# Ledger of designs, part 68: designed miniproteins, single chains, continued (5)

Each design is a single chain, and the fold is of that chain. pLDDT is the mean over its residues in the fold that is shown.

## One batch from the design tools (miniprotein)

Design m18353
Fold by ESMFold2-Fast:
Structure m18353 (fold): chain A 103 residues (1-103)
Amino acid sequence: RSQISSQLRQAVDTYSSAALAAAKTPEQRALVEGAKAGAYGYVDQIERALGQSDAASQVSQYTTALRANLDAWAAQLADNPAVVAVLQGLKDTVSQLGAQAVG
């Protein structure tokens, strides 16, 4: 359980660092930093949910919400395909880790 939340935090850190390295403008860096903060909020909620009897339902809800927000953030960064690719990679990792936490 703590392993999944730790893996999610590491994924957010790794992909955020890659996105910041690919960002070309101050506006793109600000959007990536905002996305990182938002993603941490969802990881915190998933971590709390993992200790509960309805953990599978809650993890599914939070991973779905995080994936939707990653799509929205990628749309705001559409002028930088490298950053979009990094956010898509994080979305795929969130999907895999969410499935492991539920199954």
Scores: mean pLDDT 83

Design m18354
Fold by ESMFold2-Fast:
Structure m18354 (fold): chain A 66 residues (1-66)
Amino acid sequence: MMKKVKIVLDAGLDAGNSAATARATAAVIKERYPWAEVELREVAMTRDQTQAAAARAVREAEEAAE
């Protein structure tokens, strides 16, 4: 069967700046790894946690490429 890889990105969508950063990161992941589906989830997070989640999503996409 064909395999689909899903990357989940948690984002603090309650704050404009952190939300914009998360959305931009999701777009970059989709552009670089078009085979990966990126899902954005609205959660209560700090800006630092949103940035850390974005970095983790990028690493997961790279790991899945193996």
Scores: mean pLDDT 67

Design m18355
Fold by ESMFold2-Fast:
Structure m18355 (fold): chain A 80 residues (1-80)
Amino acid sequence: VDPKLLEAETLLALARIYLVLAKMGKPEDQLKTLEKAYELLNEARRLLDESTAPASVKAQLRAEIDEMEKEIDELKKKVE
């Protein structure tokens, strides 16, 4: 198992947790929680790019990161 790939998947899972917390949290805390999710996604993307995983696996995880980033952007737009 590629340790960079595993770390990227772990950060992606953590970003999902922060996204759920943002949806359930107080409006005043939502932006801060969403920003943390964004930071985790950026780090996951960096680790994924550095990993030795097959191109197909990287493409799938990048798609998941992009989808979650889009959801975060939509939530931030609604709060702002």
Scores: mean pLDDT 81

Design m18356
Fold by ESMFold2-Fast:
Structure m18356 (fold): chain A 65 residues (1-65)
Amino acid sequence: SPEERAQLVADLIARTRELQAEVDKIEAEYKKNPARKKEYQRRLDEISRRTAALVAEFQARLAAL
C-alpha cells in the first residue's frame, strides 16, 4: 500500500542518517589524528558495505509489497 511504502522509505531515511552519523564520527577522529588514515579508510569501507546491504534489504522489502 502507499502507506506501507511511505513507512518503509521513512525507515530507510532513519537508518541512512545513523550510518551518516558514524561517518561524521570517523571524520572527526581523522581530524584529530590523521596518522591513522588506513584505519579510518577500513572503517569507511565497512560502512560502505553496510550501506549496500541496507539498500539491498530495502529493495527486497519494497518488492514484497
Scores: mean pLDDT 86

Design m18357
Fold by ESMFold2-Fast:
Structure m18357 (fold): chain A 94 residues (1-94)
Amino acid sequence: MPSAEELARELLRLGEEALELLREKNAPQSDIDLVEILLRLFRQALEEGDLEAALATAEALVRYLKEKYSDDEEIQRIVEEMERLLRELRERLE
């Protein structure tokens, strides 16, 4: 099974894919900016080895995308995969 760090890196990759989809769909700049900020905070937490802070930031990103883009099937597919990884990552941090 992947390590907590590998799960966190995959979450970052999926977050980056969601950001690119928002850009392709011409999402409001404020939405793009918020996702970019959350991904930056996620990356910083990973660099600092703070997996708890990384988990909290990823959970905030997933919640934002799930609520704001609920009608977007492509974004919701990424959200579902991120939620699966978040559950597994939480178990690894126990």
Scores: mean pLDDT 85

Design m18358
Fold by ESMFold2-Fast:
Structure m18358 (fold): chain A 92 residues (1-92)
Amino acid sequence: EELERMRKRIDAAVDAAIENARTTGDVEQLAKMAEAISELAVREAARIGADPEEFVDYAIKRIRDGLTPEQADAAIEAIRKAYERVKAELEA
C-alpha cells in the first residue's frame, strides 16, 4: 500500500511535468519540476525503507516516453543531478 501510494505520487508529479512541458515549452520550469521529482522519490523512499533509485528510474522512463528528446534530456539531467545531491546529503 505504501509503495503503491508512493508510485501514484511519482506518477502525478511526472504527469504534471510532462503537461507543463507540452503546454508551455518552459524547459526551466520542467527542470525545476524534475528536481522536485527526485527529492520526492528520495524523501518518500527514506520514510518507507525503499530504494529511491527504482522510483527515479521509473520517472526517467516516463519522461523519455512523454517528451521530445530535447526536453527529456534536460529533465533527466536535472533528475540525476538532484538525486546525486540529495543522496550525498543523506549519506553524510
Scores: mean pLDDT 80

Design m18359
Fold by ESMFold2-Fast:
Structure m18359 (fold): chain A 77 residues (1-77)
Amino acid sequence: SFDELIEKIRKLAPKELEPLIDELEEAVEKGDFVKALEILKKLLKYAEENNNKELKEALLELETELGVMEIEAGVRK
């Protein structure tokens, strides 16, 4: 699910955002959900400013998934 969302986001985002998406994926792999959410916020701002509705919706789904993963990791209830 998470990997499918990342792949979808990579296809919807311009290539210039690829390094930022790579950083997001690395942050999640390291369990750094604070950094992951910070990067997600930057991507959401880009999607809003560029009127990319599909990218914005995919990023909001990813935000939900990150919240579930964070709870399952025992970081919060």
Scores: mean pLDDT 80

Design m18360
Fold by ESMFold2-Fast:
Structure m18360 (fold): chain A 102 residues (1-102)
Amino acid sequence: MDEKVLKWVYEALSKVHGEKYAQQTVDTLKMSQQGYSLGEIAKKLGLSVGTVSGRLTLGNMAYKWAKELIDAPDEVVIAHITELIKTGDPVSALNAARRADI
């Protein structure tokens, strides 16, 4: 996993869902990439399997979206991903990224 992309995902999720949610999501992504099962991640983080599954789904989507913008400035990527997480609307996300790019 790209550490730069994980940092962007953390900052975007922190803005929408708070720092604890963002940290749980990033930890879940890292452990999943290392080959841990959903049950093993749940035990390590003290979460339910359903919570881990939800974090992993959103985290994988956010990571994919951020990675597609790997060459863009940090503020553009974070604005884009933050809006996508909030609204699920690609047009709103693109407009947020354009505003950040000044």
Scores: mean pLDDT 81

Design m18361
Fold by ESMFold2-Fast:
Structure m18361 (fold): chain A 68 residues (1-68)
Amino acid sequence: SKKDKAFELIREKLKELGYSDEQVENYLALMENESLETIKKGVVNLLLSQGKPELAEEVEKELEKLIK
């Protein structure tokens, strides 16, 4: 599904930045019942709050392709 692809993308990008498997899975669990639009908004806001605007832009761009 598009949501599965979105979660795989988010997982890979967060792990590349050094987030632990536990941190990534805990975050994705919070998003499990959300729409793709809400998932995109949530992850962008998370990354911006973590001081990672470049990653936020990259992830937003990639998720936007899945939502379209």
Scores: mean pLDDT 81

Design m18362
Fold by ESMFold2-Fast:
Structure m18362 (fold): chain A 102 residues (1-102)
Amino acid sequence: SELERLARELEEKGKELLELAKKDPSVSRDLIMQAKSLLNSGRLTLEMIRRGAPRERILAYARSTRFFSEATKKLAEKQGFDELAEKAREAERLAQEIIDLL
């Protein structure tokens, strides 16, 4: 389904962002924690879609993922990590697309 495709892309972006953050020793623990929250919420969004969970449950996790994506983006921008901010923006867009399809 289109929802599952978007959720898979969202999980992959979350993985890419977290691995990028972990490779740079100058990245703060709080930014890594935000990236982990984004990935975890994205994974739960995909799991709920795969399980055929009710729309409201999928929507709740997708909104949570959008929130963590925006928070990660803002923190990365504030700390000068442009590539992390761009990947978080991509995750935010994917989460919004999932929300718009529900």
Scores: mean pLDDT 90

Design m18363
Fold by ESMFold2-Fast:
Structure m18363 (fold): chain A 84 residues (1-84)
Amino acid sequence: MTKEEIEEEKRKKEFLEELTEEVLRWIAEIRGVPFEEVREKYKNHSMEELSEEELKKLLEKLKELKEKLEKEDPEKYELLLELE
């Protein structure tokens, strides 16, 4: 593995951790529960499957994040597209 590949993997990992935290915050907001409750369920692998309504709201928030990153942080926007 090259030095550039190591740096890219580190950036992707850090971005994925940031994105995970953001998604957990969105789930907490959508459910009207504390962020810490959602975080604990996620860490314990006890998260319930997202409902159709929850998925719809998450997709709307993800679309807003994509539009924001495209304008404000093109590097993170590219990383987000690579995760699909």
Scores: mean pLDDT 77

Design m18364
Fold by ESMFold2-Fast:
Structure m18364 (fold): chain A 82 residues (1-82)
Amino acid sequence: SKEEAQLTQVMINAGAMRSIQAELEADAKATGSEELAKLAEEARKLGHEMIGYDHLSVEEINAKNTERIAELYGKYKEIKAK
């Protein structure tokens, strides 16, 4: 159903953010970077926010996911450029 497609996409996106969070936490621990630790916390919060997208269309879920991940990636690039 349409509802099943929406829920499936939300779960996939939230799972991807959990993986991104874990990698950022590992990198922060390995490097001692407080900025990466804060970015990992932002990734955790974003994953939580994405679970709340279950009322949106698949297209809207994907658009919001793309936008929010792009913002996170921008911050990551700024940190790694130092």
Scores: mean pLDDT 77

Design m18365
Fold by ESMFold2-Fast:
Structure m18365 (fold): chain A 82 residues (1-82)
Amino acid sequence: MPKLYVAVGENAKEISIEASKKGIAIIGVPEGLPIIPGLLKKGVDVLAIAETEEQVRMAEEVGRKAGAKVEIVETVDQLLKA
């Protein structure tokens, strides 16, 4: 089942670089939110970059409604272990 990662905090840029090396689709919040369900439905893992707690909640809601496993990541190590 595809996963939705939500990258938060000052490490979000580094997390995005590592995610792209793994073939994960990188989406900015809020502008990319409408694209996420379509990518997840196609079996593509997604990393949503959230800058605020509201954007994190928006990304989690989109992932939950799409039936994806949602993982919040604040460090590269969390992404690699998830």
Scores: mean pLDDT 81

Design m18366
Fold by ESMFold2-Fast:
Structure m18366 (fold): chain A 89 residues (1-89)
Amino acid sequence: RLEEVRRIVDQIAKDYPISESAKRALVAYLLREHPDASLEEIAVVASEIIDRAAEVAKKRGRKTIEVGDIGEALGLSVRTLRRIRREVL
């Protein structure tokens, strides 16, 4: 499950530059909040989150999506994302 979700995020990240810390945060979030989702459903949700996070990064003058951009896309603090990542990964 973890490796499959990570591969989906890595595949989408080919179109959007994203940091390793942001990828790990997104993977942890998807595993926690969508445990019963199919891999096709995970791909759709991940694409939506990454698209929104890319807009946040752009507004902040960055070329690469960071953990804070994922946080804003999800309405979560960086502290909450770090906690989820610690609990899940």
Scores: mean pLDDT 77

Design m18367
Fold by ESMFold2-Fast:
Structure m18367 (fold): chain A 66 residues (1-66)
Amino acid sequence: SLREKARARFTAILEGQPHVPEEERDGLVDEAVDIALSLYERKLFNEELSIAFAEVLLQTELRVRR
């Protein structure tokens, strides 16, 4: 499913980010997954683009956190 693909992708991204506190990781993954699902359900993008857009937002948030 889109949810499973998005969660796996975003979890892998956070595994490469050791500076992110453990307690924040699940919340960041859940937020990015919800964004990807929202974009897809609103028919703004296909599945691949919805995940890619949510990934850009997640990566931007990770960059500005510290």
Scores: mean pLDDT 81

Design m18368
Fold by ESMFold2-Fast:
Structure m18368 (fold): chain A 69 residues (1-69)
Amino acid sequence: MKSLEEALALAPADLRARVEAVVATLDVPEEQRLSVLGDVMEAAVVWYLTTGKLPSDARLRAWARRALA
């Protein structure tokens, strides 16, 4: 939970809303939902900090699917 909060603090508000929307479209088990959100947010923040650009919805969805595996 704390790592997710830290990742959210480093990202624009648009990125948080986009990650939450993408994860909400996936059939994620409730017990894994917070972990998937954390993994996707961490990947998205690293992407944003290294490229200076927001990741696409397709990229966020790919990261979420990988986190579920």
Scores: mean pLDDT 73

Design m18369
Fold by ESMFold2-Fast:
Structure m18369 (fold): chain A 100 residues (1-100)
Amino acid sequence: MLPTKEELIKALDETFEKVKELVREEVTDPEAAEKIEKAIDEIKEITVKKIEAAKSVEEMAKILQETMLILSDFLDRLRERGPEALDEIIEEALKKIEEL
């Protein structure tokens, strides 16, 4: 069954909120947590704009798949490299999402 753009955006909203909750629980430094949450919000905003601009189901599916891979890689890299790499990891994730 093919979801509508509105259903897809709602599912993204719910997914990104869950990711932010996870960040609040796992990241003990409030400044780092705030920075990560802001980056997640920016990734979400860019993704929503790309979904709204998409002209086919195939294009929407590609945006979703690549966004989820970028988000997963972003979280994995944060866990592996720690706070000194935070700015670099955020910059790389935002660059990847813009290039979709």
Scores: mean pLDDT 80

Design m18370
Fold by ESMFold2-Fast:
Structure m18370 (fold): chain A 81 residues (1-81)
Amino acid sequence: MEEIRKEYEELVAALDEKQLELLRELSNKAESITEEEEAIKFAMELYGVSEEELRKAQTDPAVREEVMRRFLENLRALLEK
């Protein structure tokens, strides 16, 4: 997890103004979701993982690390547009 956190911090530090605005908009969208089912679907799309993997990530640190790594990969792809 610490290594993934460092990668995330480095990613954010390297973002330009437009990419930071996109990240902020994405965060605001996530915060606006109040329904659990919609939140799960949004997380699945954003993280590129299954609902089963999201559930396992809550209790298994190894699965959590894998899910967070996929999140970073997908986030990077989204911000490269």
Scores: mean pLDDT 73

Design m18371
Fold by ESMFold2-Fast:
Structure m18371 (fold): chain A 63 residues (1-63)
Amino acid sequence: GGAAAGRALSEAALAGPVAGEAARQAADNMKTVAPAMARALERAVERGGGRLSGAEGARSVGG
């Protein structure tokens, strides 16, 4: 279920800056072993943390 996963990610991003910082560190670590995965994580965090509304616009720019 993409909708359930999307909501869980959005709520995790809203959990606070601590969760965002942990995700950023995880993305940094993944850059050494899986750069594509790191990019996907960074986009998921950005989408959940700052771009919940305007989903149609986000789709146009690859979000």
Scores: mean pLDDT 59

Design m18372
Fold by ESMFold2-Fast:
Structure m18372 (fold): chain A 100 residues (1-100)
Amino acid sequence: SAEEQREIEEVRANPEAYLKEAEALAEELGTVHGKSEAEVEAVLLYNYGSIYYVLGEKEKAIELYEKALELLEGKERDVVLIALYVVKEDYEKAKELIEK
């Protein structure tokens, strides 16, 4: 919780830096790690969604997570789906998915 709170404060202080970091990470996944264009886009959408959620832009975060879900399957999709349930305050569904 202390580390999560620190990360939230850092994102709120400089959101542009975190958006750029998300873009750089997505580029590295494609160029260095050979991830598909769909996987690269999904990771970018997921990270953008998480940043906007921290900024209080709940509807924007939901939109970005839903777009990422269309591009993913398996465990990677489950990670984004958990984040979506948390943003929607559906903690019971988030818990069920984590326990699978």
Scores: mean pLDDT 83

Design m18373
Fold by ESMFold2-Fast:
Structure m18373 (fold): chain A 107 residues (1-107)
Amino acid sequence: SKIEELKKRAVELLRALGFSDEEIQLVEDGFNAAINGDKEKLEEYKQKLLEFAARRPDLLPAVKAVIDAFDKLYNAKTEEEKIKILEEFVSRLEGLLAQRQADDAAA
């Protein structure tokens, strides 16, 4: 349940950062591929996310955070490690959202 709660929080933050429903679906599919050890699908989802970031450079910091989380989750061996990775990922997204809100307020 903790992993599902953290995934839900990450999705809420990505949506706030401007991810579309299609991009969020790729993130969810990528997390599932990483957790299940499906390296081929994981690399496919990473490439598709980078293609979205190429068209929307404002999303690049968040896309990089997602890809880093995918790689860490793929290499994680225990549920405790996966929880820690997702907590760090959520914290990173919260920092990106706070920075974007500060930049938008200053513009």
Scores: mean pLDDT 85

Design m18374
Fold by ESMFold2-Fast:
Order: sequence, then structure tokens, then C-alpha cells
Structure m18374 (fold): chain A 96 residues (1-96)
Amino acid sequence: KPVLEEMTPEERERRLAEAREHFLSHYPDQEFSDDALLIGDYWARVGAEAERLAEEFVNTPDPKKREELWKALPERYRAFFPFNVQELEYRRRQAA
């Protein structure tokens, strides 16, 4: 399935500018095509949403509510969600 969203030309240019600023600040020695930047921006936003959902999941002590959160996850998050939970738990353990 395509990872590129349908966008207006104005929105595409805005997202490209934001993606260039973000990814080049973190990976200054890497060359990115416009398509790579747009794909990266899409997955970064999906990752940020998944991280917020993982934080809600980790902060939920009730096993039934955790199961409901997992079932309510959009399918695009499910493949990465266990990794996001583990990463968040790891970061919190290191911060303590």
C-alpha cells in the first residue's frame, strides 16, 4: 500500500520544508530525495502517534483497558506498537 499521502501542492511544499529541516538537522551527512523526505515525514508522524498511544498503553494498569486500547489501534500502528512500547519502557527505565 502507498505510504505517500494525497496532498495539495502547497501542503506538499510545506511538508517538504518541515521534513528537510527536521531530517537534515539530525542526519546532516545524508542526501534525501523529495520522495524519501515525504515518506520519512509520514512515518515520523505515524511514529509520533504510535508513541503517544504506547505511552497511554504503558500508563494503563488495567489489563482489560490495555486489551481495548490494542484492539482500537489503527492497523498501521500494530506492526510497530510492540517496539514503541519497549522503547518507551527502556527510556523511562534509563531516566529513573
Scores: mean pLDDT 66

Design m18375
Fold by ESMFold2-Fast:
Structure m18375 (fold): chain A 120 residues (1-120)
Amino acid sequence: SPAIELAERALELLEETLRKVEEGTLTEEEAEKRYNEIIELVDKVVDLVREDPRVSEEDKEEISELADEIKRLVRHALHYYLEALRTGNEEYREKAIEELREAVEKARELLEKLRRIEAE
């Protein structure tokens, strides 16, 4: 499934980004690129699900809501991480890590929901 493949890529990128933020190895330029790629992948998942007539309207809405939550968490994480890099304040990096951990959990929920829909 193209939607599952895109969701798996988004999850892998989120998990790798979380590791790099925890390690303090992620540059500003890399953080912005990863943010844009994650948003694009999540948006493509929503578009594919909306276009699939086999998916119920309720499931389409739930997938869209999960995607919006992931995008919000990733935006907050980017904001906090850029503030951490600018100020050297570790509290902002800790906030970015918390937001990314929640984004990973929401991405796993999205992936499980997509797999469940496709198995039906």
Scores: mean pLDDT 89

Design m18376
Fold by ESMFold2-Fast:
Structure m18376 (fold): chain A 87 residues (1-87)
Amino acid sequence: SLEERQRLAALLSAGLQALLELAAQRRKEKIAAGEDPSTPFSDEELEELVRQAVERVVRERGVTDPAFIAALREAVRRAALSLRAAE
């Protein structure tokens, strides 16, 4: 339905926003720890960012539909890979 599409779009937008905020915070922490700001995120760091972003959105938006959670996780993972490639 239109309502389902709008809900999914809102969840994806929230997931991308959460990913960007978490990635910026992680980068700030790495720089404070003395790491080079141009060092790309590791695969483990990207998976952790994806997990944290999805968990935040699921919690804040009260998402219980496993299909929506799966779609959100896939979209956020793709965005995380694109973010690393752009660095």
Scores: mean pLDDT 84

Design m18377
Fold by ESMFold2-Fast:
Structure m18377 (fold): chain A 87 residues (1-87)
Amino acid sequence: MSPSEQAAALLEEAARLFERMRADPSVSEEEIRAVGEILGDALERILAGEPVEAVAQAARERARANPVLSDRVIAELDATLDRVVAR
């Protein structure tokens, strides 16, 4: 896929993730912001032509290193990245 197609896939999956997070009362605004920063960086890297698999791996590592993120949010982010990589 082209970088633009990979970026579009990330944006579609990210939109669904943010919809689920906003609907979940256990998810804090701080967690939503942290996920937004991680996915924003991933989007910029994909648009720059970096391999999507490497970008997804970096995003997973950044999420696991962030003490604000719950295991549930990390699992949802991992599933979101898996869907982007599978396209």
Scores: mean pLDDT 85

Design m18378
Fold by ESMFold2-Fast:
Structure m18378 (fold): chain A 97 residues (1-97)
Amino acid sequence: SELDKLIEEAVEIAREAIKLLEAAMPSLSPEDRRQAALVGASLAVIEMSLLQNTLNTDQALKILDWNIETARQLGLEEVVELLEKLKEKIKEIGKLK
């Protein structure tokens, strides 16, 4: 279905964002590393919710807005781009539910 394809795409984007966060962590300060870890943890929760069909769209979008701001403050522009794409996919998923 269209919904299943959007969920698969959203999961792939979340996984790529987590991968980039993990790759960036060794170069960050301990404080920035903690912020990056919180972004990664929240993305893992969004990924699990997508896979289990338990996603609260409104809450996920709020979390993503905070994660986008955090990633931008950390200078992780590729992560920001992926999170913006994830946000658009989650909006489309919300329209189909």
Scores: mean pLDDT 88

Design m18379
Fold by ESMFold2-Fast:
Parts: C-alpha cells; structure tokens; sequence
Structure m18379 (fold): chain A 92 residues (1-92)
C-alpha cells in the first residue's frame, strides 16, 4: 500500500503540473478546469478534492486560498456546479 500511495502522490503531482501549465499557472483557472473535468466524469470527485487540497497547500494569496477552500468543500459535498460557479465568480 505504501508503494501505491507514493505512486498516487506522484501521479497527482504530475496532474497538477500539467493543469497549471495549461492555465499559465493561475491557481483559480487550474481549480476551475479540475472541477470541469469532474463534472464531465473525466475525474472522480475524490481525486478532484485531492487536487484542490494540493492547490490550497501551495497557495500564498489569502483571497485565492479562501476561494479554493470553499470550492474544495463544495466538491467534497458533491456540489460540483456550485464549485464551478464560485470559481468563475472568483476569477472576475
């Protein structure tokens, strides 16, 4: 299990880097894309929440961090549409 956990963490890190590269490093745009993948069924809710948790840990801007924390809570509750709307509003 420890080896599998390390592999999952490496895959999560690579996923975050790939998405960040696609969004020019914008953490809110990255979070929005993750939520949209989950909405399309291309990413599980659990994995989407883990990606958001890693973005929160890396975020230094308090306003962005708060938006990411609220989006992660909504994703964990199954409100993917609410998470998307919250992130879209935060990007305005």
Amino acid sequence: SAELEEEIQRALGLMILGIMNATNGDPLETALLVVEFALRGELSREVAAEVLEELIKREKDEKNKKALEEARRLVEEGDLEGAKKLLEEALK
Scores: mean pLDDT 80

Design m18380
Fold by ESMFold2-Fast:
Structure m18380 (fold): chain A 88 residues (1-88)
Amino acid sequence: DELRRQAAALLQEVSELAEKAGEALRAGKYDEARKYVEQLRAQIPRLRALAEQLEAAGLHELAAQLREAVRVLEGNIEKLEKEIEEKE
């Protein structure tokens, strides 16, 4: 119950941060975009740790969802960082 709640909250936070990073980048606010990218990077170890907790609790489907979210997030961070550096 609590683990599922934490998973939903982290996935939502990651989604919102990614949206804000994209908005800042489009607006030419490169320092702000970098701060959101840093916050996104900080979520990766938290998502991985929670995936391990979910797996140990028998919530294998949700654990797999978090592991997939980490892979997608890492790719998105790389793309955002390259675009920020290119424009700044």
Scores: mean pLDDT 85

Design m18381
Fold by ESMFold2-Fast:
Structure m18381 (fold): chain A 90 residues (1-90)
Amino acid sequence: SDTPKSEAIKAVLEKLKEQGLVAIALARVQAETLPTTTEEARKELEKLLESLSEEEQKKVEEIEKKIKEAMKKGPEEAEKVVEELLKEEK
C-alpha cells in the first residue's frame, strides 16, 4: 500500500489536474527547481502526466518550456508568463 505521504501527494495532484494544464506544468517546473521536492512527488507528477492525452502532454511540455525560459530572465518575468498562460487557459 502507498504511504500516507504518497496519498497526500496524490490528493494534491488530483486538485492540480482540476485546475488545468498550466497548474500541472508549473508544479513540474517547481519540482525540478525546489531542493525540498521529494523523489515520490516527482514520480507522482510523472504518473499524472502519463494519465493525460498525448495532446495535453505536449501542451504541458510547451508550457513548461515557456515558464523555464521566463525563469532565466528572472522571477518577475516568470510570474508574468504564468499569469498570461492562466488567462489563455480560461
Scores: mean pLDDT 71

Design m18382
Fold by ESMFold2-Fast:
Structure m18382 (fold): chain A 85 residues (1-85)
Amino acid sequence: DEKRKELEKLAKEKSNVLAAEALELGLESLEELAERLEEEARELRREAEELLAKDPENKENQRKALALEIVADIYEALAEEARKL
């Protein structure tokens, strides 16, 4: 929860940057950006699951899987903020 709250703070702080990026990229709506971020998050979590399934006791794979999950959490938080804008 502590790391998740910190990621939520980062998402809120970057909400203006996210809106500007969506406009710069020519996206028709922030909902489109949110959908893309949600899709990327799902792919990252899938990769994390594959790493853990392949060798659950490998510390390097555990660390990489955790990093992928953290990035996925960030993408999901940004997607939620994009939907609120």
Scores: mean pLDDT 73

Design m18383
Fold by ESMFold2-Fast:
Structure m18383 (fold): chain A 86 residues (1-86)
Amino acid sequence: MEKLDELLELVREMLTKIDNGEISKDEALAEMRRVRELLRELGDQKAAEFVDETIKKIESITDYEKFLKIAKHVFRLLLDYLEEKR
């Protein structure tokens, strides 16, 4: 599988779990780190930096509902961005 297609599938899966409330903060952080590494492998340093800053922001959030809103917003932005690259 191409790295971009792997990344798109991962982001879509994460959005589905977030929309269903079926994701823990720790799981989301682990998957965001995976997204960051895939973006680095694709040579997209700016998107990788954006994800890194999002990881730091989410780590500081103790409210689960605030976490879900931010995670959903960020993964939607990532999905739109990656789909535009195709």
Scores: mean pLDDT 81

Design m18384
Fold by ESMFold2-Fast:
Structure m18384 (fold): chain A 84 residues (1-84)
Amino acid sequence: MKVTIVCEKPSEVALNFLRYLKSQGVAKVEKVGDDTLIATATDDIPILLAIAFYEAEGLCEVEKVGKDTLVVTFKDGSVMTVEF
């Protein structure tokens, strides 16, 4: 499944999350404009597991806002939208 992740003005925790996904080869991360990171992946399972780990560690809160959309709010205030 194609996954698109958008994070505007990423915090340090959000940057570490996206760097982790890139380092594992599970997402391609691109900077768009000055303040926005977009990540794309072809496999949703490693993305969902990474989000679940961050939520379990108290690093983010996760809300399902649609059939195919998660909103991830990191503990340091940045918001990330994940579309499946």
Scores: mean pLDDT 85

Design m18385
Fold by ESMFold2-Fast:
Structure m18385 (fold): chain A 62 residues (1-62)
Amino acid sequence: MDVGAAAKVAGALVKEYGKALAKFSREERIKLAREVAKKLGLELDERGLELAAQMAYASASS
């Protein structure tokens, strides 16, 4: 799992969606992480996408 790539995707999610991420389901956040990873040209497996979504949610909920 590429933690650095997951962190970049998480940062982009927080920048684009902000507090709205806290209102989405876990599955919806993972879907958004996949879309953002594609936009950034980053390759993440399912575990990396789940990590990115979790990191973004934690940041949005602070």
Scores: mean pLDDT 81

Design m18386
Fold by ESMFold2-Fast:
Structure m18386 (fold): chain A 78 residues (1-78)
Amino acid sequence: MTEVEKALREYVKKVTKGKDVITLEDEPAFLRVLRTLLGTDKDEITIDEAVEALLRWAKEQGISDEELLKRLKVEIDK
């Protein structure tokens, strides 16, 4: 697992308040974004799926792993 994947997992867990899944009831906006990035209609997205989706988003935006890691550290430290 890369440092970026570790930071993404920590960020997702912070968003879900320590839950292992993202659900429509807890984080509807975040789930909808993840569905679009993954090309899925699931009502629950796992942390692994969320990390994959966010890595795809970062590549689409032209964000390097190093820049993504810096941004995630700022969000996690809030």
Scores: mean pLDDT 77

